# Designs tried in a protein design run: designed miniproteins, single chains, continued (4). Part 7

Each design is a single chain, and the fold is of that chain. pLDDT is the mean over its residues in the fold that is shown.

## One batch from the design tools (miniprotein)

Design m12211
Fold by ESMFold2-Fast:
Structure m12211 (fold): chain A 108 residues (1-108)
Amino acid sequence: PDDLVLEAARALYRGDFETAKRLAEEILRSVLPDADRIEVEILSENTVFGVAVSEKERRRVLLTISTVALPDGTLRAYLSLLVQELQDDGRYRILEDGPVRVLEEPLE
């Protein structure tokens, strides 16, 4: 998935929002293969957000990828992944709320 995250970051940097959304869907499907519903949107020129929901697993996955170009010619991507479980009362409980992951590659 790190390669897909960097590809999504490059797409965001280029303003290729359709490619960024498609790659975010692919990442979500890899994390939650039994997803019944996947929704992806562009929150800003440098951020894509997605949600995958599985009724079978009673789980929801929230994905955020943000990108920034650094002065040294490096493209930096920030990945946030939150996994939640649907409770009997209709509320969500956090299962995984890991630290934000940072990925980098040269822009050349």
Scores: mean pLDDT 82

Design m12212
Fold by ESMFold2-Fast:
Structure m12212 (fold): chain A 79 residues (1-79)
Amino acid sequence: MSEEKQKEMKYIEELEEEFRKRVGQAKALDKQVQEALKNKSKYSEEEHKKIVNEGQEKLDEARKQAEELKKRLESILLK
């Protein structure tokens, strides 16, 4: 196997691992946001809005990162 092909395979593995990590983070964040929504009475209105907004922002960022990684993987595989 060429050195170039070995580097490409390693990079693909790294991207797949990061993608799985980001998807896992997004699922965990979604669960946290859903839990905050269900347990609104545990928080002040201001605290609840902050937790939900921060959670949603992190969730959106994790989803965006996963999408970028997916596009990179597709780009390499379509070579």
Scores: mean pLDDT 77

Design m12213
Fold by ESMFold2-Fast:
Structure m12213 (fold): chain A 74 residues (1-74)
Amino acid sequence: MLDEEGARGVELASQGAANGDPQKAYEGAHRAGIAGGPETGLVAGNAARQASDFAGHPETGEAAVKGARDGMAA
């Protein structure tokens, strides 16, 4: 199970991607990457990418992937 912070980050990233909010997608994925490293960061990035593809907001998926990478590097 993801811890509470990692799960919150994944949810925030997916919401940002679905709503066309790249800043929210980045922040959510960044939090997930910090909380659980590559495992939670990659989950957040992939979930946001799929949500952005379904919603038609590819820029949010890109922001989430960048956020996850930055969070994992922190």
Scores: mean pLDDT 76

Design m12214
Fold by ESMFold2-Fast:
Structure m12214 (fold): chain A 73 residues (1-73)
Amino acid sequence: EVPSVEEAERQAEALLEMTREAAKRFSKEELREAARQLREEREQLEREVEDPEVREILVRAAEEAAEILERAI
């Protein structure tokens, strides 16, 4: 169930693309909730993903996505 490095990279890219688009369309409440969920996901990924390379990719993407949404508020 843990993604490969290639899958993690694709997931990261997709997340960031969707996040940048959503940041301009979401309401402030939607932005706050989405950012909060991404922060929670980031913390879980840091604890649960055993592969260091996959973990770094996913954690970094979740952190960056949350920051993009937070800056759009």
Scores: mean pLDDT 82

Design m12215
Fold by ESMFold2-Fast:
Structure m12215 (fold): chain A 68 residues (1-68)
Amino acid sequence: KSPLEVVADLLIARAQQLIDDDSDVSTLQQVLDDLRATLAQLRQEGAPQSLIDRVEGVIRQVEDKIAS
């Protein structure tokens, strides 16, 4: 795995844990910003579509949690 792919996997795991833990909006916004920045880098570097799809899915889950 590239360092960027490792970072993406770690951020996905962290975001899922923060959602499960019912974390505050500030913490969720921070991980959302990190996920969005990582998604932009993954697209720029031509990362596997499966990883891009996973990051996009988690971004939606975090956005939905913040909107609640």
Scores: mean pLDDT 84

Design m12216
Fold by ESMFold2-Fast:
Structure m12216 (fold): chain A 100 residues (1-100)
Amino acid sequence: MEPSVLELLEEILKLMEELYKKTKEKLSAQDAARVEAAIKRIREAIEKLRAGEISPEEALKIVEQGVLEIVTVVLPKDPELTLEFVKRVKELMDKIKELI
């Protein structure tokens, strides 16, 4: 079954939420707030795409920016775990780019 762009973006969101859950105890309140804000922006982009308010290309751009911000905050706290999630996210992003 070939997944839609929306389904692939939702999987990226789930991965970012899981990464945050696993690293939250290692984050300062300010770093946690920054990650939560980035996750919220990713979620809002997916909902706008679902509503037909933005293009798949615009949604992917917002999601890529959100992922980069989350990774920037979390990578120095847990490099091995973060790089494992980055690899999985890259595979999903590459699939999305083939569909748009």
Scores: mean pLDDT 88

Design m12217
Fold by ESMFold2-Fast:
Structure m12217 (fold): chain A 114 residues (1-114)
Amino acid sequence: MEELERIIKELEKLGLNEDTVEILRTLLKTDPLKAAVFLLSLADILYKSYQKKEYEEIRQKLLELLEPHREEIREEGKKILLKNGRKLPEEESDEEFFYYLRAISTEEIEKIEK
């Protein structure tokens, strides 16, 4: 929990918007695992967009933190995609894993903003 709060503060200092920070803090109070999933999705997007070392380091740290939960995350992501009538990824890859992370993150944001 404290580690995830430190990552949120680091991203806030790097220019993450206040609305996203508030969503992350809300998730952290209710479901720290889903907060970590959302943070990893966000760090991956930021790293791919900006290619900054700080985003790469956050992404790597979150991947290591979520490694014991990789299969749980995959199964949760599959359930969300199937529930919403979306196709499952064809190949087991890191891109497949991030696709599931994005599905979970979107579902949780929609629950908080409604």
Scores: mean pLDDT 75

Design m12218
Fold by ESMFold2-Fast:
Structure m12218 (fold): chain A 89 residues (1-89)
Amino acid sequence: DKEIKELQKKANEALRKKDSKAASAEYQKLSDVLRAKGIKTGDKELIQKADLYARFSKLLETEPLSKAAVLYTSEALRWIGDQIDEELA
């Protein structure tokens, strides 16, 4: 839990600084940790969150932040949008 929160904080801080590459790296780490924990605990929600963060990480690698946000599915945007609105304000 603490490891996940620290990775999430680092990812959000990079996103707030508009550092898409740093944000991509941290979201990829967050995805990996969430997937591993979801598999161990049988928590499908953690696995779904891992998939969303992995997709966002890949978009942030190749696209500017604004385009990465637009290219996400509406469901992913709803889920990530609340975080982006708070962290980028």
Scores: mean pLDDT 69

Design m12219
Fold by ESMFold2-Fast:
Structure m12219 (fold): chain A 98 residues (1-98)
Amino acid sequence: SLLDFAEELRKKKAEEIAKEVRDYLVNEGGVTPEQAERAAELIKEKFLKGEIPSVEEVARASGLTPEQAEKVVEFAKKLIEEKDREVMRAYLAAGDAA
């Protein structure tokens, strides 16, 4: 169904978010792979629930400094908005097969 299509696409976009968050943190430096993975997983879970990650939640879950957490949350907010828009566009396109 169209809803099943949108749900599967949202899961794929969540994996893309996790990868881009990990890559961002590794590229910025000063974080361990374990910290990057924890931050990425939390942000992915928030996206899947339709929630926005907070700086405090990311710092607490990952052990990132407040400055690192603030930067990754800013990055993640823009990324989430982009991926939400992609899911919506694909859903609308799939719904009209004319």
Scores: mean pLDDT 83

Design m12220
Fold by ESMFold2-Fast:
Structure m12220 (fold): chain A 77 residues (1-77)
Amino acid sequence: MEENLEELRRGFDLAAELVRAGASPEEFLAAAERARAEGAPEAFVGALEFPGLLRLGIERTPLGPEEVRRRLEEERR
């Protein structure tokens, strides 16, 4: 668990750096795929992939960002 948490932190640190650089959702997904191909732990890959998928889902969903937000709020309650 401790090593898994450390890899998550490394993934989130890289994800934060990509955010500061203005990376696109595609760049997050490409970074995650490259890390997976290089044998990175799934925790690290997931930490990179999640922000890209989240942004891609919001931007490309046929429901639109407002409808997605509304449905998430309904599920949360």
Scores: mean pLDDT 67

Design m12221
Fold by ESMFold2-Fast:
Structure m12221 (fold): chain A 98 residues (1-98)
Amino acid sequence: NPLDELRDRFIAGLEELGLPPEVLERLRELLSKLVEYLKEYIKLVLAGKDASEAAKKIKEVSEQIHDLAVDERLPPEARQLLLDFFNETVKIVEEQIS
């Protein structure tokens, strides 16, 4: 699955930055949750079903990732990786549902 491959690649990139272990674990949890909600969103859209709850969960987790980056004062390299991750997830979702 391209979202799983994307998640694993970006987690590996974050692991190289020497972030505190508790921050890395929280990012890993949130990125994994985001990918699961994105998969559910795609599945619902392709099935012609209401995806509103999945969209809400995607927004909630995205806000938690943003808040963590601000609160923990993540270095610019980590913030750039997270921005690139979000941009690539949008491209994958658009490709999967078009």
Scores: mean pLDDT 88

Design m12222
Fold by ESMFold2-Fast:
Structure m12222 (fold): chain A 99 residues (1-99)
Amino acid sequence: SMEEEQKKAAEEGKRVKEAKTEEEKEALIDEWIEKYKEKSPAEMGGILADKAFKTKELAEKLKSDEEKAKELLEAAQALSEAGERALERKEKEVAEAQE
């Protein structure tokens, strides 16, 4: 369901927000690059951006709970930032592979 997709996206965003070290963040980016290895950089970037958007939609639904909405917006922001890093790294890897 749409609600389950939003919750799964929010859980992924929370995982990104809880990654405090550079090593933990790079490990998460490694997981995404491996998971979406058959996707182009743009396609992977779109998937990760969609997850951030779904997390923001959940925050809007829960806006009456100010603390929960704030946590979800922070998770969406963390997911957006890590997603941009994953996109840039995959673009570099693809460019290096093409010679």
Scores: mean pLDDT 85

Design m12223
Fold by ESMFold2-Fast:
Structure m12223 (fold): chain A 99 residues (1-99)
Amino acid sequence: MRVGVGAFGLSREAAERFGERARRLGGMDVTVHSSGNVSAVGDMTPEQAAEVAGEGMRLGGTVVVQTENGGSAVLSGLSEEQAREAARRAVETGENILL
């Protein structure tokens, strides 16, 4: 399904690393902003969205997920695994998650 994953509050280098992770999964349009904001948008499985969201959290960012089925997640201060699980659930169920 169509999913957008953004990460905010990163350094420029961390934002570029996030973008590289998303590009390696394939099928995603990645935009890296000089302010440390980065987004990946494309057709993602729940597992792919979890990988991208987890990377954003691992790099110290605030992560936002938005799905075409109305699901969303806003994630801050979580472990990488907690961010992965929340992103997967938002994509699978269309749930709105604020953590």
Scores: mean pLDDT 81

Design m12224
Fold by ESMFold2-Fast:
Structure m12224 (fold): chain A 75 residues (1-75)
Amino acid sequence: SREELKEWLRERAEEAGLTFTDEAIETLVRAAGEDLAALERIIEFLRPEPGRPAATVGEEEARTLARLFGLREQP
């Protein structure tokens, strides 16, 4: 379900040392649909360099990432 996908994305982000807001998670899940591979690529792209603190990813950043990775925004 969409709720399970949101929780999955939150857990995957935490494992990568990233913090997504609830709005960012909603935006990415809505854009990706069932494309889990695209969500994994986004997480890997954002993975912090060793010794660098992770930034929080919000809704606007998530929207930009969706465009960058070719995910369709819902019309």
Scores: mean pLDDT 77

Design m12225
Fold by ESMFold2-Fast:
Structure m12225 (fold): chain A 91 residues (1-91)
Amino acid sequence: AEEEEEKKKIIERLIHVAKAQVEVAEKLGLLTPQDRANNAKGLEKLKNADLPLSKLQEMQAILDAQIAQLRAANAENPDPAIQLLLAELEK
């Protein structure tokens, strides 16, 4: 069904962004073993939660707004951590 394809697409995007955040934190030496474990559990729960499409769309909209704010902030005052995150998101 089209709805299930849309849900899968949103979940894959949310996971991609979360992995990009973890990658940047690891490169900057900010990631603890506990943070890594918590992130892995969070992604597993997201995959298995069977959230309704409306909730996934809401989460995606919030994430898109946050990314837009980070892009704007980086344009005004360049931050190496934000630049690394934005570069990982484009992969």
Scores: mean pLDDT 76

Design m12226
Fold by ESMFold2-Fast:
Structure m12226 (fold): chain A 66 residues (1-66)
Amino acid sequence: SLEEKAAEIQAFARSLGLTLTPAAARLLAERLEPVGFSREVVLAELRRLSHYAVNGVITEAAVRRL
């Protein structure tokens, strides 16, 4: 489900030292659904989002800027 994918993305971000809010994780999961949830795609998007992190936190506003 999309909720399960959001949780997976949030956990993956945490392993990279990033904090992704639940709303940001959900929005990113929705955005990635059409292109697929490969580790490579998720990593690339998290690297892009890290440039918009505030105090290490990525918000839904940051995901919307992509």
Scores: mean pLDDT 81

Design m12227
Fold by ESMFold2-Fast:
Structure m12227 (fold): chain A 90 residues (1-90)
Amino acid sequence: SELEAMIRALEITIKRIEEEKDVEKARQMALSTFDAVIQVMKRIGAPEEVIEQLEKLRDKVAESKTKEEIIEYMREALELLREMKEKEEA
């Protein structure tokens, strides 16, 4: 349930960023969503490798110069969470 909520949060934030014209505002939205996702993943006891990958993607977002890069890193985080969900259901 919390994992599904974070997947939905990433999907919603990606859509918002696609419509956002300001790269700085898009970056702030992405960073806020990453911080929330990382906090939840730590709370539910996600694997350390997953947490480390999310933190690395967050750092890449913080250094991003374009909206396209921000969207790319958010989509990578979304895929990582979807893979976790599939493994829990298997």
Scores: mean pLDDT 87

Design m12228
Fold by ESMFold2-Fast:
Structure m12228 (fold): chain A 97 residues (1-97)
Amino acid sequence: SSAAYEIGAAVALTLIDKGDPEGAVELAERLVKQAEKDGSLTGVAHAYLALGRAYWALGDKEKAIEYFEKAIEYSRQAGNEDLAREAEKLLEEVKKE
């Protein structure tokens, strides 16, 4: 089940909302490593999406773009069209700012 990684990503987003984007990066990086170990393409995609949002909150637009592009790639490999669309929307938004 990808639900654990989706929940982990949501916790990372909560850290951003609370003004701890550095903590969100640390959590999201741990989620990437765990999802890769588990062979979860959907988990990796959720973690990269969270990592992109965390770097965007830190003002690192270049890293945000990189991680949103990775989230799109892994979402497509996983066949998760909803997650790919979410990542594509965020990529489009960060490029406008």
Scores: mean pLDDT 88

Design m12229
Fold by ESMFold2-Fast:
Structure m12229 (fold): chain A 83 residues (1-83)
Amino acid sequence: DLLKKKLDALEKIGFITEEQRQELIDMIEQGASRDELVEKLSELTGISKSTARRILSAPSVEEAVKIAIDIEIDEALKLMEKA
């Protein structure tokens, strides 16, 4: 449930789509391992597997969201450098 709450929060901040969130939840309910979820999150979002593992293994929803926001800030800063 904590993992599902993390995925719900990631979708609400726009880090993943509703369809991507549902795919990951379906995997959890089918008994997918942490490693399988890390692979899938990395594939869906383009982040590294190490970063995906950090998000999914964060001790709270808040910490998972903070990791995701830091990634979005870094990507936004790269875009602003070109603007």
Scores: mean pLDDT 81

Design m12230
Fold by ESMFold2-Fast:
Structure m12230 (fold): chain A 91 residues (1-91)
Amino acid sequence: SDLDSKLSRIKSQLGETVEGIDVEAALVDANVELGLADIMKAVGMPSVEVRTRYLKANEILLQIDPNELKSPFLKSEFVIAYEDATRELSK
């Protein structure tokens, strides 16, 4: 499946993940940081401050083992969040 292919690719890039983390809570925290970064960008805040928020989101996402997410919805949300953070940090 497309989702499984994306998850496998991301997992291979992550290397080591942090065990014992609440992966659903971590995904929520990452999405909060992404949402804040998007708002900061939209209102024209300095690029350094915006980038710092995207970096924080990416740091949280890197700690998540996506295979521990219980639903296809949460797995797709993880992929979307990871791709969004990675895209913004590549600018």
Scores: mean pLDDT 80

Design m12231
Fold by ESMFold2-Fast:
Structure m12231 (fold): chain A 91 residues (1-91)
Amino acid sequence: MSDKMFEKAVSEAERNAAKYPEVRDELLELARIAEEGAKKSKTPGEKEAIAAYTFQGSGRAAALAEVQGDYEKAREVVRRAARKVEEIANK
């Protein structure tokens, strides 16, 4: 179950990276950090948390880019999600 949610979260981040070139590098980095974090995760709950933060971060960044054109805030949201994923992965 967590694997399917994780695959969807990474796929959504990559899809948003393709759609929003201004935030692409940050979204691709989030996807990479999420994949590395999942490999290091010690429990299904940690992998599910990584998926949740990745999905929410990429989705919020996409909304900021699409609706507000606020690429600086979108990048900040993605970087914050990446930091949270790394925190979970390194426990």
Scores: mean pLDDT 83

Design m12232
Fold by ESMFold2-Fast:
Structure m12232 (fold): chain A 100 residues (1-100)
Amino acid sequence: SKKERVLEMLEKIIATVREFQARHPDSAVVQRTLARLEEILRELKEGKISPEEAMERAIEVLREAEREAEARGDIETVITLGSMLTSLLMEKYNLKKEEE
């Protein structure tokens, strides 16, 4: 189902952000990003938001975090977040394509 695929994708993204946070424990951008993504995952699991809304919110969270990291000159965080954003955009495209 769409919900299962979005849950799996968000859990993979969260695991990656959590691992990155462990290597950069003082990064406020990474800490905030992890918290916001975990909130989205929780709301999706509880049925409070649709899989499509969860995907769009996660994309916005990563875009905002990437902009903040870029403004700080934190290139490693920019690359890591950009990679995750690309993965989410590809999954959003695939889900939309499978509807028709």
Scores: mean pLDDT 85

Design m12233
Fold by ESMFold2-Fast:
Structure m12233 (fold): chain A 68 residues (1-68)
Amino acid sequence: LSPEEIELLERAAANVARALALGDPEVLAHALKGVDEVVDAIDAGDLKKAQEYIKKNEEYIRKKEKEQ
């Protein structure tokens, strides 16, 4: 893995940790789907798409954190 790919995977893991902290299974499922999307994009060599998925997942979790 490149350093850029590792950073994206670390951000995906951070999103899962935040979802776990919320205790909402629906938010956790969304975060896990986000990990799959990032991994698939990295495997396809599309780092821009991986970054887009990370940002969308971060935004979703941020909104859910404010709703709690």
Scores: mean pLDDT 82

Design m12234
Fold by ESMFold2-Fast:
Structure m12234 (fold): chain A 70 residues (1-70)
Amino acid sequence: VDLSHIPSEEEIERIVRRAVELGLLTEEQARELREWALEHRPTVAELAGRLASVAGLPFGEALAIVASEV
């Protein structure tokens, strides 16, 4: 996956939904992550890092989730 790729709004929605489906984020955490990502337009690497921090995951696991939806 291209770590410098900036996910589209649709890709952000899929990533956040997938994290909720996996039980990694609460609805409130998912809303906050989506709002942050839509405002800041992070790269895949930056979004994975934020997901890792919010969900309490290793970076590699968060990256795999983000990469699956891009």
Scores: mean pLDDT 89

Design m12235
Fold by ESMFold2-Fast:
Structure m12235 (fold): chain A 77 residues (1-77)
Amino acid sequence: SNNVYNSFNVQLLKTENELKQQGNDELALQLSQASEKILEKRKQQKLTPEELQEIQQALELIKQGKYDEALKILQNL
């Protein structure tokens, strides 16, 4: 769903900015790079239901502050 991806993208941008403000530039950069890769996949073809499920799982982990676990999921997409 477009709404699911838009919600994820907004939360991810917010998290990247918060990490940068906290001085965690490396993690912010890694999340930014993963986000860019996902955006490129979306631009070329529609995301699969399985990929959307992985994005939802990563979003839940981000909301819990489990950034490293979320990043592992996003990097494997």
Scores: mean pLDDT 77

Design m12236
Fold by ESMFold2-Fast:
Structure m12236 (fold): chain A 67 residues (1-67)
Amino acid sequence: SREEKLEALIEKIKELVPGVSEEVARKAAELLLQGRGDAAGALLASHGATKEQIEEVAKLARELGVL
């Protein structure tokens, strides 16, 4: 479901980038669900995520069929 995909992405973002807030993680996950991977990556990078962390989130998004 959409909610299960959203929560999986939020959990992965928080695991990889512990410094991001719940609000930022949720916003990034919503952008991924909208197919806006570049926007999600830019948001995470602006909050300190590395390229490698962003690529790991993108892998999960591809597995979930949203990217």
Scores: mean pLDDT 86

Design m12237
Fold by ESMFold2-Fast:
Structure m12237 (fold): chain A 68 residues (1-68)
Amino acid sequence: SKEELLAIADELLAELTKGLSEADKARVRTYVYDLIDKGELLTREQIRAAVETIVAAVRAERARRAAA
């Protein structure tokens, strides 16, 4: 169910967004929730992969901005 997918997302977001700012955590959560709402993430494995990909992109963006 959508409720179960959102609960899985909250669990994985708590695990995988450690060390990000509260603003960046909210940004990652918003993207993941949108993908679940659109039916693009249907399993725990898909949610984990999406969170990991988005977190890696956010970290890369912040590292690039810190170097500039």
Scores: mean pLDDT 84

Design m12238
Fold by ESMFold2-Fast:
Structure m12238 (fold): chain A 68 residues (1-68)
Amino acid sequence: SMEEKLKKLEEALELLLEMLREGKITLDQVRAFLARERAILEETESPETFARLNELIDRFLAEAEAVA
């Protein structure tokens, strides 16, 4: 379901933010990963599902940029 996909992505993004805060990963690596994930989701998901997942990615990317 969309809810399960959103929850799974949110959990993965929260782990990335923790790694960024701990200095285990760079902001550039986070950006590269999210750009690739976004491209895959745009091609594989429906427009409606992609829109919701893309909003979540944008929110977490803003948080990642704020902590780096």
Scores: mean pLDDT 83

Design m12239
Fold by ESMFold2-Fast:
Structure m12239 (fold): chain A 119 residues (1-119)
Amino acid sequence: REAAEKLKRRIRELVEEAKREIRERVKDEEVAEFAEHQLEFLKERLERVLDAAVNQGLSTEEIAKKLKEELEILVEEVTKLLVDFALRRGKPEDAEIVAEILEELKERMLKAIEEVVEE
């Protein structure tokens, strides 16, 4: 429960940092707005998975495994969606920036999840 609350706070923090990087680095306003909306969706979905796992009484290790699996799928889906959107708008540089920000977000979230698992 305490570990789950720490993960929830860290997920929120990392998503807000990613949204800030989108606002600072992405040049096309529509790409930036779509990316921020998709990052909010990603956050809400991960929080729902975490809450469901906690409510089911899963162990910290089982919660971590489920979050890692969902994170990998969601980041891949969101990255493909955002890259495709940016490319269709003729913004290949924004497509690269978005992919980079999402890869970094994934790596930072995976590290946060692993830090909660017992040594």
Scores: mean pLDDT 86

Design m12240
Fold by ESMFold2-Fast:
Structure m12240 (fold): chain A 80 residues (1-80)
Amino acid sequence: MEKRKEELKKRAEELLGRSLAVAREAAELGNKEALELATQAARYASLALKAAEDLELAEEYIRKGEEYLEKAEKLIEEAK
């Protein structure tokens, strides 16, 4: 149980960090769509951290956050 909780916590923390970094880059580029998507990814990462006792829910939030992050990263790549 604890090993799976710790792995999910680490993934959520990494997702939060990546999402905030992408949001900053999007803001610097003036890409409002990428900024919004990266902000949503960060929100889902935070929700996953709060759902620590519900591993299935935490995994769902991480998955949704990763989807938003991938969309944000793609928009930034297309802007370069």
Scores: mean pLDDT 83

Design m12241
Fold by ESMFold2-Fast:
Structure m12241 (fold): chain A 85 residues (1-85)
Amino acid sequence: MAPPPGWRLLEERTSEPFDVKKGDRVTVEVEGVPPGALVQAELLDENGNVIGRGMAIADEDGKATVELVAAEDGTYQVRVRVYEP
């Protein structure tokens, strides 16, 4: 999913590769971001294809949680992007 028009990318981070099994839940916790910021998490396969996406809005404490689910066994990475208005 794309951020709303006019929102600014504040931060982007990509995890180290990790192994998962089909149906595994990947929980992404973000803190220290501006309240109301949009946090996007994408699950990437070994070829860099996006196979899952999730979004959350940061709370008043600057925290957000996104859950992703692996569709197949494999080696994946999580890419996190934080956007602000």
Scores: mean pLDDT 81

Design m12242
Fold by ESMFold2-Fast:
Structure m12242 (fold): chain A 97 residues (1-97)
Amino acid sequence: MKEEQEKALKEIEELLLEARKYQAEVKKNPEDEEAREKLREKARELAEHLEKNKEALAEYISEKEKISREEAYKYVDRLVELLRAYAEEGKSAAEVE
């Protein structure tokens, strides 16, 4: 992998680790509004970075996890959709009506 691609992937993995950390906090305290806000912010940032670097990230995941490139692309696409839904939908009680 090219050095520039590796740096982009490392940044994405760092963001994913941060998001996972806040996700664990939300899981322990589902009513923690601050942790939920932080997770939504990280989800939005991560989704944007993943979309920009989808090809490079899929290649990296394929090699690291020993899965096919096709499976890696599906993984990235699914993750982006989930992250965008979490960050964008902002479904409050008022909006669920």
Scores: mean pLDDT 70

Design m12243
Fold by ESMFold2-Fast:
Structure m12243 (fold): chain A 86 residues (1-86)
Amino acid sequence: SEELEQEVNDLKEELIKYVTEKTEEIGDEELKKELVEEVRRTAGLLLEAVRQNSRRGPEDARSLVQTLRDYFLRRIDERVEELKKK
């Protein structure tokens, strides 16, 4: 649905902004590029799944959006903190 596609796009933009803010603090352009590419790739796969599975209930896609949001926020924080300690 268009609403679910918008939710996926909103998640992508939120996560890219978060990556940019967190990686800018440490000046690591390569980490920024890697994490932005991971976010874009994963969001693209979810967007395609939403488009291809329009006959399934929206709750599955919303659950995946929330799971991916929580996963990436944690992953971004962990990768940034790991590099700060080196």
Scores: mean pLDDT 79

